Designed miniproteins, single chains, continued (3). Designs and how they scored, part 41

Each design is a single chain, and the fold is of that chain. pLDDT is the mean over its residues in the fold that is shown.

## One batch from the design tools (miniprotein)

Design m9402
Fold by ESMFold2-Fast:
Structure m9402 (fold): chain A 70 residues (1-70)
Amino acid sequence: VVEAVRELGRRLGVPQETLDLAIEMVEAYANGDADRVEELSRQLAGLPPEHRELAGRLVHHGIRLIQEQR
């Protein structure tokens, strides 16, 4: 899952910092860590709009892959 999210981020030209936040969000979701998800959501909200949109797409992709592996 993490590798697929990272590859998509590279193809979309996502900055490394934004990509790392998106990956941490996906991992927090996979672990059921609600407090960490809330913390990372606040960090994502502080990003420029274009980077926030890209991070949202990466997180959505990662969550879909996790749900398919259940």
Scores: mean pLDDT 78

Design m9403
Fold by ESMFold2-Fast:
Structure m9403 (fold): chain A 95 residues (1-95)
Amino acid sequence: SNNAAVQKLEEVKKKLEEKIKEAVERLKKAGVDEETLKKVEEKLKEKAKEVLKKIEEILSLEDHLSKEELEEKIKKLLEEFEKEAEELVEKAIEE
């Protein structure tokens, strides 16, 4: 249903925002400079927009995919975002 898809998108958006906040807090604790912190936050926000767009496309296929297939595709996109966020944070701390 349209309501379920909208709710799922909002849940995903909230999760992505939480992950970005966690990444920014880790960078601050590591003593990363404000310019680098802003650049990483901007890149994470751009990646989050791309993930949301892909999830919106997947949810538009709800009539063609099983609930299990939809959840698995969404899970993989979120896991990939988390991995990319971790790599960006580690690189910024090491530089």
Scores: mean pLDDT 83

Design m9404
Fold by ESMFold2-Fast:
Structure m9404 (fold): chain A 83 residues (1-83)
Amino acid sequence: SLEEREQKLIEAFKDLVKTLGGGNEVEGVRKIGELVDRYLDRHKKPEEARRLAELFEKIIPYFSPEAQAVVRELAERLREKAE
């Protein structure tokens, strides 16, 4: 189902995040946040920022409690870029 596909994609995304953070999920989220911030600052894409904020908000529960705080901060920053 679509729901099962979304869950598998979230799991793959978490694995990617951990890899980017050298096995650290919190560091991985921070690195993704930096890349997203650079992209949006350069391209000024408010609609993309809004969609990314919504996506990160939805996936918060799938992360560790420590990483959840960083994902929330990222989503809040993306909301600010969504004009």
Scores: mean pLDDT 79

Design m9405
Fold by ESMFold2-Fast:
Parts: C-alpha cells; sequence; structure tokens
Structure m9405 (fold): chain A 70 residues (1-70)
C-alpha cells in the first residue's frame, strides 16, 4: 500500500464494478454516495454504505471493497 502511485487496474475495475453493481440493483443514489466516499478515501463511509445495500449484493460489494482497500 505504501509508495504506490499506480491505481492497479484491478482496483480501478473494482471501483467501476462497485458503482455499476449498485446502479444495476436500482440504487443510483447509493452509487453516487459510494463514488464520493471512494473519491475522498473515506473507508468507514464505504463500509457503512455496503452495510446499507441489499443483502443479495453485499458479499460482492464487500469483495470489491476489500480489493479497493488492499
Amino acid sequence: MKYSFIMDDKKVQARVEMLRLLSDAGLPELARQMYRHISNKDWPGMEQLVAQAPEEIQPQLQQLLDIIKS
């Protein structure tokens, strides 16, 4: 995590996929909130938003969040 100036393609893809997953679930407002948390590097805000998402997509959102935080 230290010294990385490169947004690993997997992290970029995880961010895009997270926003798409929320939008596809019919939750565009949660997608907007997630985008703001990602942009601000607000890890607690992202974790709280994942907890607010429908249970069916929470495991996928959590996996994507773990990739972003790695």
Scores: mean pLDDT 76

Design m9406
Fold by ESMFold2-Fast:
Structure m9406 (fold): chain A 74 residues (1-74)
Amino acid sequence: TLEELAREVLERTAAALEAAGLTRAAALVRRLAAGELSSEEAAARMKAELSPEEQRRAAEIAAAVAREAAARLA
């Protein structure tokens, strides 16, 4: 299902963020995957808690994970 796919992508994103040393971003993405945060709340917390540099790195990692997920499911 789309729900299962979205959760898998979020969990892979969190693992990639943690591997890159973005531990706070990874924790927020895991909470989003668990349904503890909305997408808007997670975005607001990232903006408040991460530097602009960390936000850019997190976005790049998330985009890479999403591209890889799309390629595997094609």
Scores: mean pLDDT 83

Design m9407
Fold by ESMFold2-Fast:
Structure m9407 (fold): chain A 69 residues (1-69)
Amino acid sequence: APSVIEVKLEAESVEEGKKKAEETAKKWGDAMGTELILESEEVTEDKVVLTYRAPKANARLVITVEVKK
């Protein structure tokens, strides 16, 4: 079965959270030596969730950012 990599982050705003999630995804893709294919993007006032497939690593990357009020 493919590995699931979960990354949990915190941000003070949705805009900061989205930026952090995208920057984190890029770093993980670079570190794994694989392209990342965005499968889903969920943005709410309290949470940002980006889900990527990493085909060369046989892995799925889920980045969840909680927005602190």
Scores: mean pLDDT 81

Design m9408
Fold by ESMFold2-Fast:
Structure m9408 (fold): chain A 95 residues (1-95)
Amino acid sequence: RERAAELATQAAKKAAEAAKKGTGEAVLKATAAAIAAIGAEAGARFGLPPEEIARSARSAAESARSAAELGTGEAKKKAEQAAKLGEEAARAAEA
């Protein structure tokens, strides 16, 4: 539970950084990733079922992946990091 919360927190930070560095549609997708990652972190803290935490974390990873596809340079790099952290948070929640 603690590990899933830590990874979701890191995913939210990287997604927020991607939103700050991005432009256009990439900002919207990075923002969606940050919100979903915050939801996964809160779910882990408040003891939601593992499946719910994993769903929120995967939603964050999917939105971050979309932000990476639409983004360039630093924004793309941060979005890719957010996607990886979201996937790891989902796996940690299911363990």
Scores: mean pLDDT 84

Design m9409
Fold by ESMFold2-Fast:
Structure m9409 (fold): chain A 95 residues (1-95)
Amino acid sequence: SLKVPEKTSASVEELKQLAIDAISLTLRALFLNKPDLAVEANKLAQIVADVLEKKGYKLTWEDVKDQYPNPEVMKADLEEKLKELKERFKELTEH
């Protein structure tokens, strides 16, 4: 079982990074359709976030935004990359 000590000498920055890493794992597990792993990772993230809040720091969107996949942004990035590849293909084959 995942255990995080509620009383710890760990710094706010160490706890913040642990929470971000647990959130990242949760999101990656969801993309891989591994809900059991996602639930365990999310539980760890919540416990660490609670410990962090007791130390006077509340996680913000800015702390975690890079870990949250936005499906529309991801789609736009993939569409742009495909467009770039098609352009490069033309440059290699139409001259």
Scores: mean pLDDT 73

Design m9410
Fold by ESMFold2-Fast:
Structure m9410 (fold): chain A 80 residues (1-80)
Amino acid sequence: IKEFEKIKEKIKKAKTDEELADQMNEFGQLVEETPEVSEEVKEEANKKILEILTDDSLSLEEKKEKALEIIDKVIKEIEK
């Protein structure tokens, strides 16, 4: 959980799409390494990360908002 909160803070501070992509890739790796997260939630998170990173119609702020929603969902899964 503490590592996920750190990633949320870094995402909020990201000033470019490249910085956001780097943090979302770190988040994806952390999700894969977390045994409390179900396989279905891991697959959904990875899919949503890819959708955000490849959607050229979204602004940086919209991408950040969607990224934070995904992280919050994963945190909720870990917390039950």
Scores: mean pLDDT 77

Design m9411
Fold by ESMFold2-Fast:
Structure m9411 (fold): chain A 100 residues (1-100)
Amino acid sequence: SLREEIIKLLEEMKKILEEEKEKSKDPTAQRKLQQAIILYEIGIKLAENNEDPEKIEKAVAHARSIIEELKKQGLLSEETYEKLMKLDEEILKLVREMME
């Protein structure tokens, strides 16, 4: 189902962020990464509970804004940022299909 695919992609985003948090020595980066992880966990729960796709989109958008800020502050590598943005685009396509 679209929801199962969204959950799988959100779990992949969460894993990447958890790995980045483990590698980070910057307390600010660790806090912001944890905030993004929590937002993806919310997105997963919303998808699992058959909640409105708009709520999932909002949670993902908030997490994206944190990732973009981490990139601007030099706290996230270009490679990791590009990987996360590719997954974000795939998630948003599926969420929007559920709204149709």
Scores: mean pLDDT 88

Design m9412
Fold by ESMFold2-Fast:
Structure m9412 (fold): chain A 119 residues (1-119)
Amino acid sequence: SFEEKVEELAEIIKKAIEENKSASELAKEILEFLLGKEKVKGLSDEEAAELLALTLETILENPPSSLTEEQKKVLEELVKVLRNNEPISKLLERLNIKDKEKFSKELATILLERSGLSL
């Protein structure tokens, strides 16, 4: 179900924050979850970060009307963290976010609804 996928992706994001993983490591895990491991097995972490950043930049150039200003800000700061290969914890600092669990669920929801990995 959609809710089940949100919970699974949120757990991946939460663990990346708690383990202080790089944005590139998280990007690889996100793409493995969204596309399946077979489709992304040839991508390095850095290539996964590039692909995710380009996908998000494309969404931000022509955002759907359902994407809120808060969600746009999250995606803009995520692109910066991906481009600079910063620890994912830096994203929470940039956004002044204290609730890691709530943030992980919100980001998972945005990525599942908006990643449009067919575009």
Scores: mean pLDDT 83

Design m9413
Fold by ESMFold2-Fast:
Structure m9413 (fold): chain A 86 residues (1-86)
Amino acid sequence: AYSEEEREMIREFMRRSLEIMDKQEKAVANGEISEQQGFELAVKEIREEIKRLLDRVPPERGRLTDEQILEISQDMVNFLRNLRYG
């Protein structure tokens, strides 16, 4: 079960993640970066947002490795892309 504070943190994280996706998609559409570069930049920025979210969670709830955070970041970018098309 999530507290109201945890739910708000998740809402903020989702909003920021969508803003990151919008920014990178616009850069790709404008020819500023490739689709691959846009994916890699979105993963990088979402990884930093996940790290910020984890900093707000008590250490007793456990820690993720940098490798696990990278994998989750990749999954999140793929999820957000699928959400926009489906």
Scores: mean pLDDT 77

Design m9414
Fold by ESMFold2-Fast:
Structure m9414 (fold): chain A 61 residues (1-61)
Amino acid sequence: NDELAEKIYEKLKELNYKPKFTPEKFRGKSWKYITLEDIREAFNIPEDIVTDEEILKYIES
């Protein structure tokens, strides 16, 4: 889970992602404060995509 989170965070840095409801002190400053729920919402990931591998594949598409 941590390894996948790091891969997703690196991808989010490249895409300049900014979560809408993250506390301002963490918004765009450090990806370690981004939750999986923030990632799902940002990329509009369908509820049927639940495994880390499927989530990463969806983001990379």
Scores: mean pLDDT 58

Design m9415
Fold by ESMFold2-Fast:
Structure m9415 (fold): chain A 61 residues (1-61)
Amino acid sequence: MEYAKKAAEAAAKGDSKEAKKYAELAFRTPGGREAAREVALEYAKKGDAAGAAGAWDAFMA
C-alpha cells in the first residue's frame, strides 16, 4: 500500500521515474496491483481525476 501511494504521488507530479520505481516495488508485494487500483478509485471518489489517472497509469504502463 505504501509504495502504491508514493507511485501515485510521483505520477501526479509528473515524476515518471519515481512513479515507475515505486510501481515496481508495489507489484512485488502480494496484492500490489489491486492496491494500486484501490488507490486510484479512492482519488476518483474524492473527485481528484489527476491523482486517479496518475495512480492507474503508474501500474498499467
Scores: mean pLDDT 64

Design m9416
Fold by ESMFold2-Fast:
Structure m9416 (fold): chain A 89 residues (1-89)
Amino acid sequence: KPKVTKEAIKKLLETWEKERDKIDYSKMSEEERVFDEILELVKQGKYDEALKLAEDYINRKLAEGRVTKEGAEKMLEEIKKFIEDIKSL
């Protein structure tokens, strides 16, 4: 498993979490809300639910043309690896 990729995802999540603490939930973007839900599910050990939520969100953004197909696949793989790395602990 690429250690650098895992650390990058972890740092991204930590940054999002810290920035989220300064943001009113009612002012959060859909992306920020979905990311918060994924993080909550991961913290609860609900990895399959977290992955499904990520897939549903990414597929919706792909359908809207907001993410490229290649970008969507990369984001999903990075989230999968992050969840697998937490599971393996």
Scores: mean pLDDT 67

Design m9417
Fold by ESMFold2-Fast:
Structure m9417 (fold): chain A 80 residues (1-80)
Amino acid sequence: SAMDEEELEIIERELEEGVISKEDLIAALRANGIEVDESLSDEELLEVLRRAVEEGKLRVVDVQTELGIRKLKEGVEKVL
């Protein structure tokens, strides 16, 4: 859907700008049952994300939720 496309563009931009890391995206995908690893490029990871959303295996909102949780956890762990 157009909404999913806009949200996917946000994830792509955040990855390009370093707001999220490749490791954060891998962790978010794995948390949602998508098997990926660090051997994949950023572009290959984004392609896996797009296909999983398009095939209904994954909701973009669930990935964004996991990315948000990862950002929060990393902030807390750096203080501890």
Scores: mean pLDDT 76

Design m9418
Fold by ESMFold2-Fast:
Structure m9418 (fold): chain A 77 residues (1-77)
Amino acid sequence: SAAAELARLLAEAAAAGLAGDADEHAALVERAAELARRRGWEPLRALLGRILAAGAPHADDERAALAAMLAAARAAA
């Protein structure tokens, strides 16, 4: 499912951020933002875009993005 794929991408992005791999973190956040854009999850896409623009791994923003995605997935079920 798209929600499961997005959750996986965000978890991998958080892991890359914790490991200090800024390039991998940016690539995974960008992939998550593109998936959110294709699904029409605009508030989540905007949040992920802000995380990417900040250029630094930020666990709290990634956690907020995951929470927003899970809330949207639950509403759609």
Scores: mean pLDDT 70

Design m9419
Fold by ESMFold2-Fast:
Structure m9419 (fold): chain A 100 residues (1-100)
Amino acid sequence: MKQEAIEELDKAIESTEKAVEAFRAGNLDGARKYLAEFGKELQKAIKALPDDAERDEFLEKLQPYLSEVARALAAGDPEGAAESFRKLIEVLKEWKEKLK
């Protein structure tokens, strides 16, 4: 299970990095596509976590960054969205290291 979570987190990080690039390039359609892929990979990573306590901790840590991304998108701020996604990538990388 931990290896599956790591693999799905790697995919989620990659999709998030592509979304950041798309937002900075003004490619909103590409950004939306990568956000959808990120959501799918994140869901798989969460399901692959070994217990409920680890899942709850992971979700609690992610929620502020996901909310920041949502606010930037609602404000029509592609640069703010890109910055928020970069912070989210850092959190995902931290969790990936904890799972090793």
Scores: mean pLDDT 77

Design m9420
Fold by ESMFold2-Fast:
Structure m9420 (fold): chain A 86 residues (1-86)
Amino acid sequence: SEVERLRAEAERLLAEAERLTDEVENKTAPLSPDVVERALELARRALDLYERLQNVYGVDATEEVARARRVLERAEEVRRRVGEGK
């Protein structure tokens, strides 16, 4: 079904975002801004799909939305540390 396809896609995107975020948080080596931006992109896309599942299809994705938001917050904090603009 379309719901199952969207859920599978959202889970895939969120898992990859979590993996990349964990990698940048736990590395001793210098962080790549590109990896951080990729993690943010994937987490935003996952959040959008889970919110669509809730709002359009009436699926309870409250925990998954919360998880995606936590990954976004973590990745944004890493970006704040890595980002140069001054």
Scores: mean pLDDT 81

Design m9421
Fold by ESMFold2-Fast:
Structure m9421 (fold): chain A 71 residues (1-71)
Amino acid sequence: SLKKIIDIINDVMKRKGYPQDDVNNAINMANYLYDKAKQGAPQEELDRMLDLIADTLEMDKEDVEKMKKLI
């Protein structure tokens, strides 16, 4: 569910103290990733995109795995 992905991003970025503009940018990236998944992009491509986003946002492995399960 896109809402659950957005909720995870909001929680992670607030815990790390990111400004709202950075949170909004992360949400836009999540929307793009979700649209790619809906269009049938390969799981390997989606995983690479998600890993890149997670690395950029310094996300913990547990939060990354939660998002991967929702794609």
Scores: mean pLDDT 75

Design m9422
Fold by ESMFold2-Fast:
Structure m9422 (fold): chain A 87 residues (1-87)
Amino acid sequence: MEALEEAKRLLEETIRELEEMSKSPLPKTAALAKEAKKEAERALEELEEALASLPEEEREEAVEALRKTLEAVLERIREVEREELAA
């Protein structure tokens, strides 16, 4: 299923970025990245069941919603990093 493969790729890429952010010397940024990584890893484990629970026609919309959610999570952490650096 192409939607499943794309969603897996998105989550794996996001988990990789979050792992790098979790190594930050900035304590707030690192803590948020660690929490977000755990949530993304849980989402990856549940992904097949989550997509299988949706009608086929809704799976592409779910993948797009996931992409936007992951982008928002990464941007939020980057914003916190910018604020923590400015403090």
Scores: mean pLDDT 83

Design m9423
Fold by ESMFold2-Fast:
Structure m9423 (fold): chain A 79 residues (1-79)
Amino acid sequence: DKELELQQELSLKLLPLVQKALAEGISLEKVLELLEESLRENGIEAEVEDESLNVFKLPKSEEEVENIVKTFKKKIEEL
């Protein structure tokens, strides 16, 4: 399933950025907020609830995955 492969690729690329942000003292709530914003800005429907990120639409292309990763990384670096 191509969409599942893209979701796994996205998760693998986002996980080290999340771990680094948490290690640098950024709260889990703020990290999830930035993830939600990054997904929404790239056309992926997502919402934070109870310290969890609910994603309602899967990425459809490798370019979409890369754009989400770049957006999230930039948001963390601008903190």
Scores: mean pLDDT 75

Design m9424
Fold by ESMFold2-Fast:
Structure m9424 (fold): chain A 94 residues (1-94)
Amino acid sequence: MEEEIEKAKFMRDFLESLEDLLRLSKNPKYKVSTDLLIDIALREMEKRFPGLFTEVRRILREGDEETRQAALDAFNKLVKEYAELYKKIEEERK
């Protein structure tokens, strides 16, 4: 029972952290550090939720510079979409 709540909270915190890292990665000053942190975060997610981030990590790994930018933009859209979904679920419970 507590495990499900813990996973939901972890996912929310992870998505918020990803959004911040993606925002920082657009600044050349922080790109190297944020890219490293994103890769590490995706590796940990791959262990905890197999398959969920496998495709995204594959695109980032195989992609040239253009594909990498497209993947980052797609990731940003996904993060926003999930944040909106979580907010709607909270509002529906009221």
Scores: mean pLDDT 61

Design m9425
Fold by ESMFold2-Fast:
Structure m9425 (fold): chain A 69 residues (1-69)
Amino acid sequence: SREELEAEVAEAFIIMLLSLARKALTQGRVDEARHYLELAEKLADEHPEVRGRVQPLIDELRAAIEKAE
């Protein structure tokens, strides 16, 4: 269905944003990493059906950003 496709696209985009955030963090760009994390969290909030699958990745990255500060 359209809803299933939208969820798959949202999940892929969330994973991409989290990857960009992690790359920014490894480069010492903490503010950029935080920005990508915030975008990923907002998109996950709009798609609760995928939230459970991406939540562990969001939590790991949030902890890494907090440690880098």
Scores: mean pLDDT 85

Design m9426
Fold by ESMFold2-Fast:
Structure m9426 (fold): chain A 74 residues (1-74)
Amino acid sequence: STPRSRTIAVTSEEEIEEARERGFKVEPTDELGPAGKLIESIKGKEKVKPYLLEHEDGREVMEFIGELVEKAAS
């Protein structure tokens, strides 16, 4: 089954607001998942904050995390 929650790192309040507008529940966390660690390695530890993203549709979680990783790599 597709997971409905995953950890990520965000670099701006705008990314949090976009997630909420897309129907995500966004909660601060102390753990970085693989995608969050990748973003941290690109942007640096001081510029990222870890969050847990939850959505009823796990495909939306995967899509949004992919978008955040691509944006960080650009």
Scores: mean pLDDT 75

Design m9427
Fold by ESMFold2-Fast:
Structure m9427 (fold): chain A 79 residues (1-79)
Amino acid sequence: MTFEELASLPIEELEKLLQDKYGPVPEEIRNEEDEFVRKALLIAELLTGFLPFSLEEIRSIKDKEEQLKKVKEAIEKYR
């Protein structure tokens, strides 16, 4: 699966994929109030199995396209 494929899926589908592969969605991800950040966390867990970026850093970026680019670069660096 690529980042682009997962980014095109709704959050509910990403949560189902994570539950099927690794078990229950971590509480930290479920409790994230920013929908974009929550989706990014789900994609990171699915592709790398851990969080390869700082939540503080991602939340500090105001541009959604720049946030998405930062998340993708962090994930791709691990893959």
Scores: mean pLDDT 74

Design m9428
Fold by ESMFold2-Fast:
Structure m9428 (fold): chain A 84 residues (1-84)
Amino acid sequence: NEMAERAIELANRGIELVEKEKKPTEGARLAKEGVELAMEALKDPESVLRAVGAALAGIGAATQAYLLGKKLGDEEAVKLAEEA
């Protein structure tokens, strides 16, 4: 499932941006894109397990972006993470 695989890649990159580079807005954007793509993948019953894994990865990335965004006062990062 190409959508679930891409969603996982986006989530992993989002985590790297938040944890290593301290870029919560960029991380939140990638996390949101990853979750949206994982939700599209959920429409295919054969890809449900991979899509769920991708969504969880994206939510994890969004959570870290949210927490860092709140700490830094980055309202854009907080809003993007909440939308994920």
Scores: mean pLDDT 79

Design m9429
Fold by ESMFold2-Fast:
Structure m9429 (fold): chain A 64 residues (1-64)
Amino acid sequence: MKFRITGDFSAEEADRIGALIAIEFPNAKVTGTANELIVEGDIDKEKLEALVRSINPKAKVEEL
């Protein structure tokens, strides 16, 4: 599965999101910039949304 995460992220928020994804989904691949992340792998969308919103509640998670 492939997901796009968008929001008005700081670089620190993007780094925190990436780190938490690496812990929760160790086989997932994360690529992107500070304001847009692409996450690919065997990922639970509900868990991913909860994780991302814990850092930035205005962020959007979209399945590609």
Scores: mean pLDDT 80

Design m9430
Fold by ESMFold2-Fast:
Structure m9430 (fold): chain A 62 residues (1-62)
Amino acid sequence: HMKELIDKYIEETRKAMEKAESLEEARQAAGDYANKAVKDVPEYAYEITKKIGELLTEIGEK
């Protein structure tokens, strides 16, 4: 059931990064969401931050 929160954080992060026009803004948005996940859902923060990092890598490799 908590998996829904993980998906929500990941989707919101991706949406924010898609909205950002520069990689710097995308990284800042991803960092903010990762930090928020650590605060709100520390039990799943490890997995959330890992997936967010993967998204950043994918965008940055462009």
Scores: mean pLDDT 75

Design m9431
Fold by ESMFold2-Fast:
Structure m9431 (fold): chain A 100 residues (1-100)
Amino acid sequence: MELEKYILELSEELREKLLAENPENGPEDMRRLVEEVKKRSEPLVAEVLREVEKLTQASKENDVEKVIELLERLKELFLELKDEETAQEVEKAIEELKKE
């Protein structure tokens, strides 16, 4: 029952796969990277980042049902980006959360 911890770890992994391969991004560097991505990226990438922010908030509120809905939306967005590997990882996370 560490939903918040699990989702925070998953959210970090998803952001790393989407934005950069650089694991040294601090809070300031991450903010700057997000702003650059928002300026240059497709609307889909910006939407993924917003959904990840919502996912983190929902996990803090322990709203499992909302977390699952947000993960299903993220899966669709990654499929639209043709990132089938990340979409499959999100699907596995959904299945894990639906288990007792």
Scores: mean pLDDT 70

Design m9432
Fold by ESMFold2-Fast:
Structure m9432 (fold): chain A 97 residues (1-97)
Amino acid sequence: MKASHAIVIVGEGGDDRGREVKRLITEGLRKRGIAGSASSIGLAAPASTEPYRVAIDRILKTIADEYGYTLVSEEELRSWSPGLPDDVVVGAVLLDA
């Protein structure tokens, strides 16, 4: 399958760490010729009872199922973006051309 674009979701609060994570992912995508950028999802503790991993997986699966996009494993995404912290939650879907 020819992938031209990615939708990437990061479970970080948009702080300095979230900006660095998004930079690393964007660079990894660019080096592979995939257009796209990372977006942060902030979940407020009083408003959410689900972990970031569960929330991101649900959102990405919904997008993949509704639009026919291909889910990217966390392992694959991390291989594209060396230097990501082990405790950051990331996920992506790929859009064909």
Scores: mean pLDDT 66

Design m9433
Fold by ESMFold2-Fast:
Structure m9433 (fold): chain A 95 residues (1-95)
Amino acid sequence: MVDEELVKRVKEVYKPYAEKLGKILKKPASLEVIEHALVLAKKYKDKLPEEVQKTIAEFLHDIGLVEEPDFKLVTDEDIEKAIEAIRVLIEEEKK
């Protein structure tokens, strides 16, 4: 169900995005804060703070899901794929 190459790419790049989102959302810098931000992005869309939108778009671009780091180009499918990859990594870290 999850793309193994996507999971690997998320593992390589997530830490700077976890730090940025952790500061914005006042949460610990973790995979869980990125998951939380993606859930908020899917639910609230353009009502999400601009800094969170920009960080999510840059993250999704960096992992190869979107062509450009533009939140307006982000689809619900892109967000869901990223959430699935992050959840796989969260479960791996608990092993």
Scores: mean pLDDT 83

Design m9434
Fold by ESMFold2-Fast:
Structure m9434 (fold): chain A 97 residues (1-97)
Amino acid sequence: SEQFIQDVERHLRRLEERLRRIEERPQSPFETAAVELAAAVLLVLIEKHRDKVPQSLLDRARELFERARRLSDEAERRVRELGTVRRYLEALERERA
């Protein structure tokens, strides 16, 4: 329906704006993951109502999801690298004792 398309467009616009702010000013990994989850849910809803949604909205939702996923992957990588450094420092401290 027309209302459904308008609702999808409004949610996409808000998520795109939220992701843009995160890209400009990095926040916690949880904020990026929240946008990724919201984008995934929206993409699932669009896929279920594929016959009622323009291809352009599906393409935008997919792009939003991929952008959010890349930022989440980068944040997770940084957390893993920090964990590795922590373990290395702990090993060095034990060796000095």
Scores: mean pLDDT 77

Design m9435
Fold by ESMFold2-Fast:
Structure m9435 (fold): chain A 90 residues (1-90)
Amino acid sequence: SEAAEEEEIKRSEELLARANEELRALARRVAADPSLLPAIREALVAQARAEGLALEPAELAAIDALVDALLDPDVDVERLLQAMQAALAA
């Protein structure tokens, strides 16, 4: 029913808000300690390889764009996805 869809939308909004708060907290940590960036990049590369991605230059550029987005104190899930998508489309 439509009532179930409204509850699912609310739950999704709450999860997104929480994810955005966690991302901004992570971005603040990175701002305080930029030495975390290489470790985050290596973890993302390792995860991509574990999932069978070939890691061609476009995929590496997308990972770099995601890591760079963490330098923005206003970062959120939508901005991360936009940065990755732009790098993959280049």
Scores: mean pLDDT 78

Design m9436
Fold by ESMFold2-Fast:
Structure m9436 (fold): chain A 62 residues (1-62)
Amino acid sequence: SELIAKAREMLDQGKWEQALELYEEAVKKDPTEKNIYRLASVAWMAGDTELMEKALRELEKL
């Protein structure tokens, strides 16, 4: 997925907010366990605990 590749590039550059936006788009386009887990992990690293909790709740519903 190009969204995942771009998100990883943003993370490598320390652009956490831009990476989160790209991972959110990836989940909206393809709500797989893998994409939701990626979003939760990046949200936790960025300190966005609310977004992390939302992603984890979606993961539990799969």
Scores: mean pLDDT 81

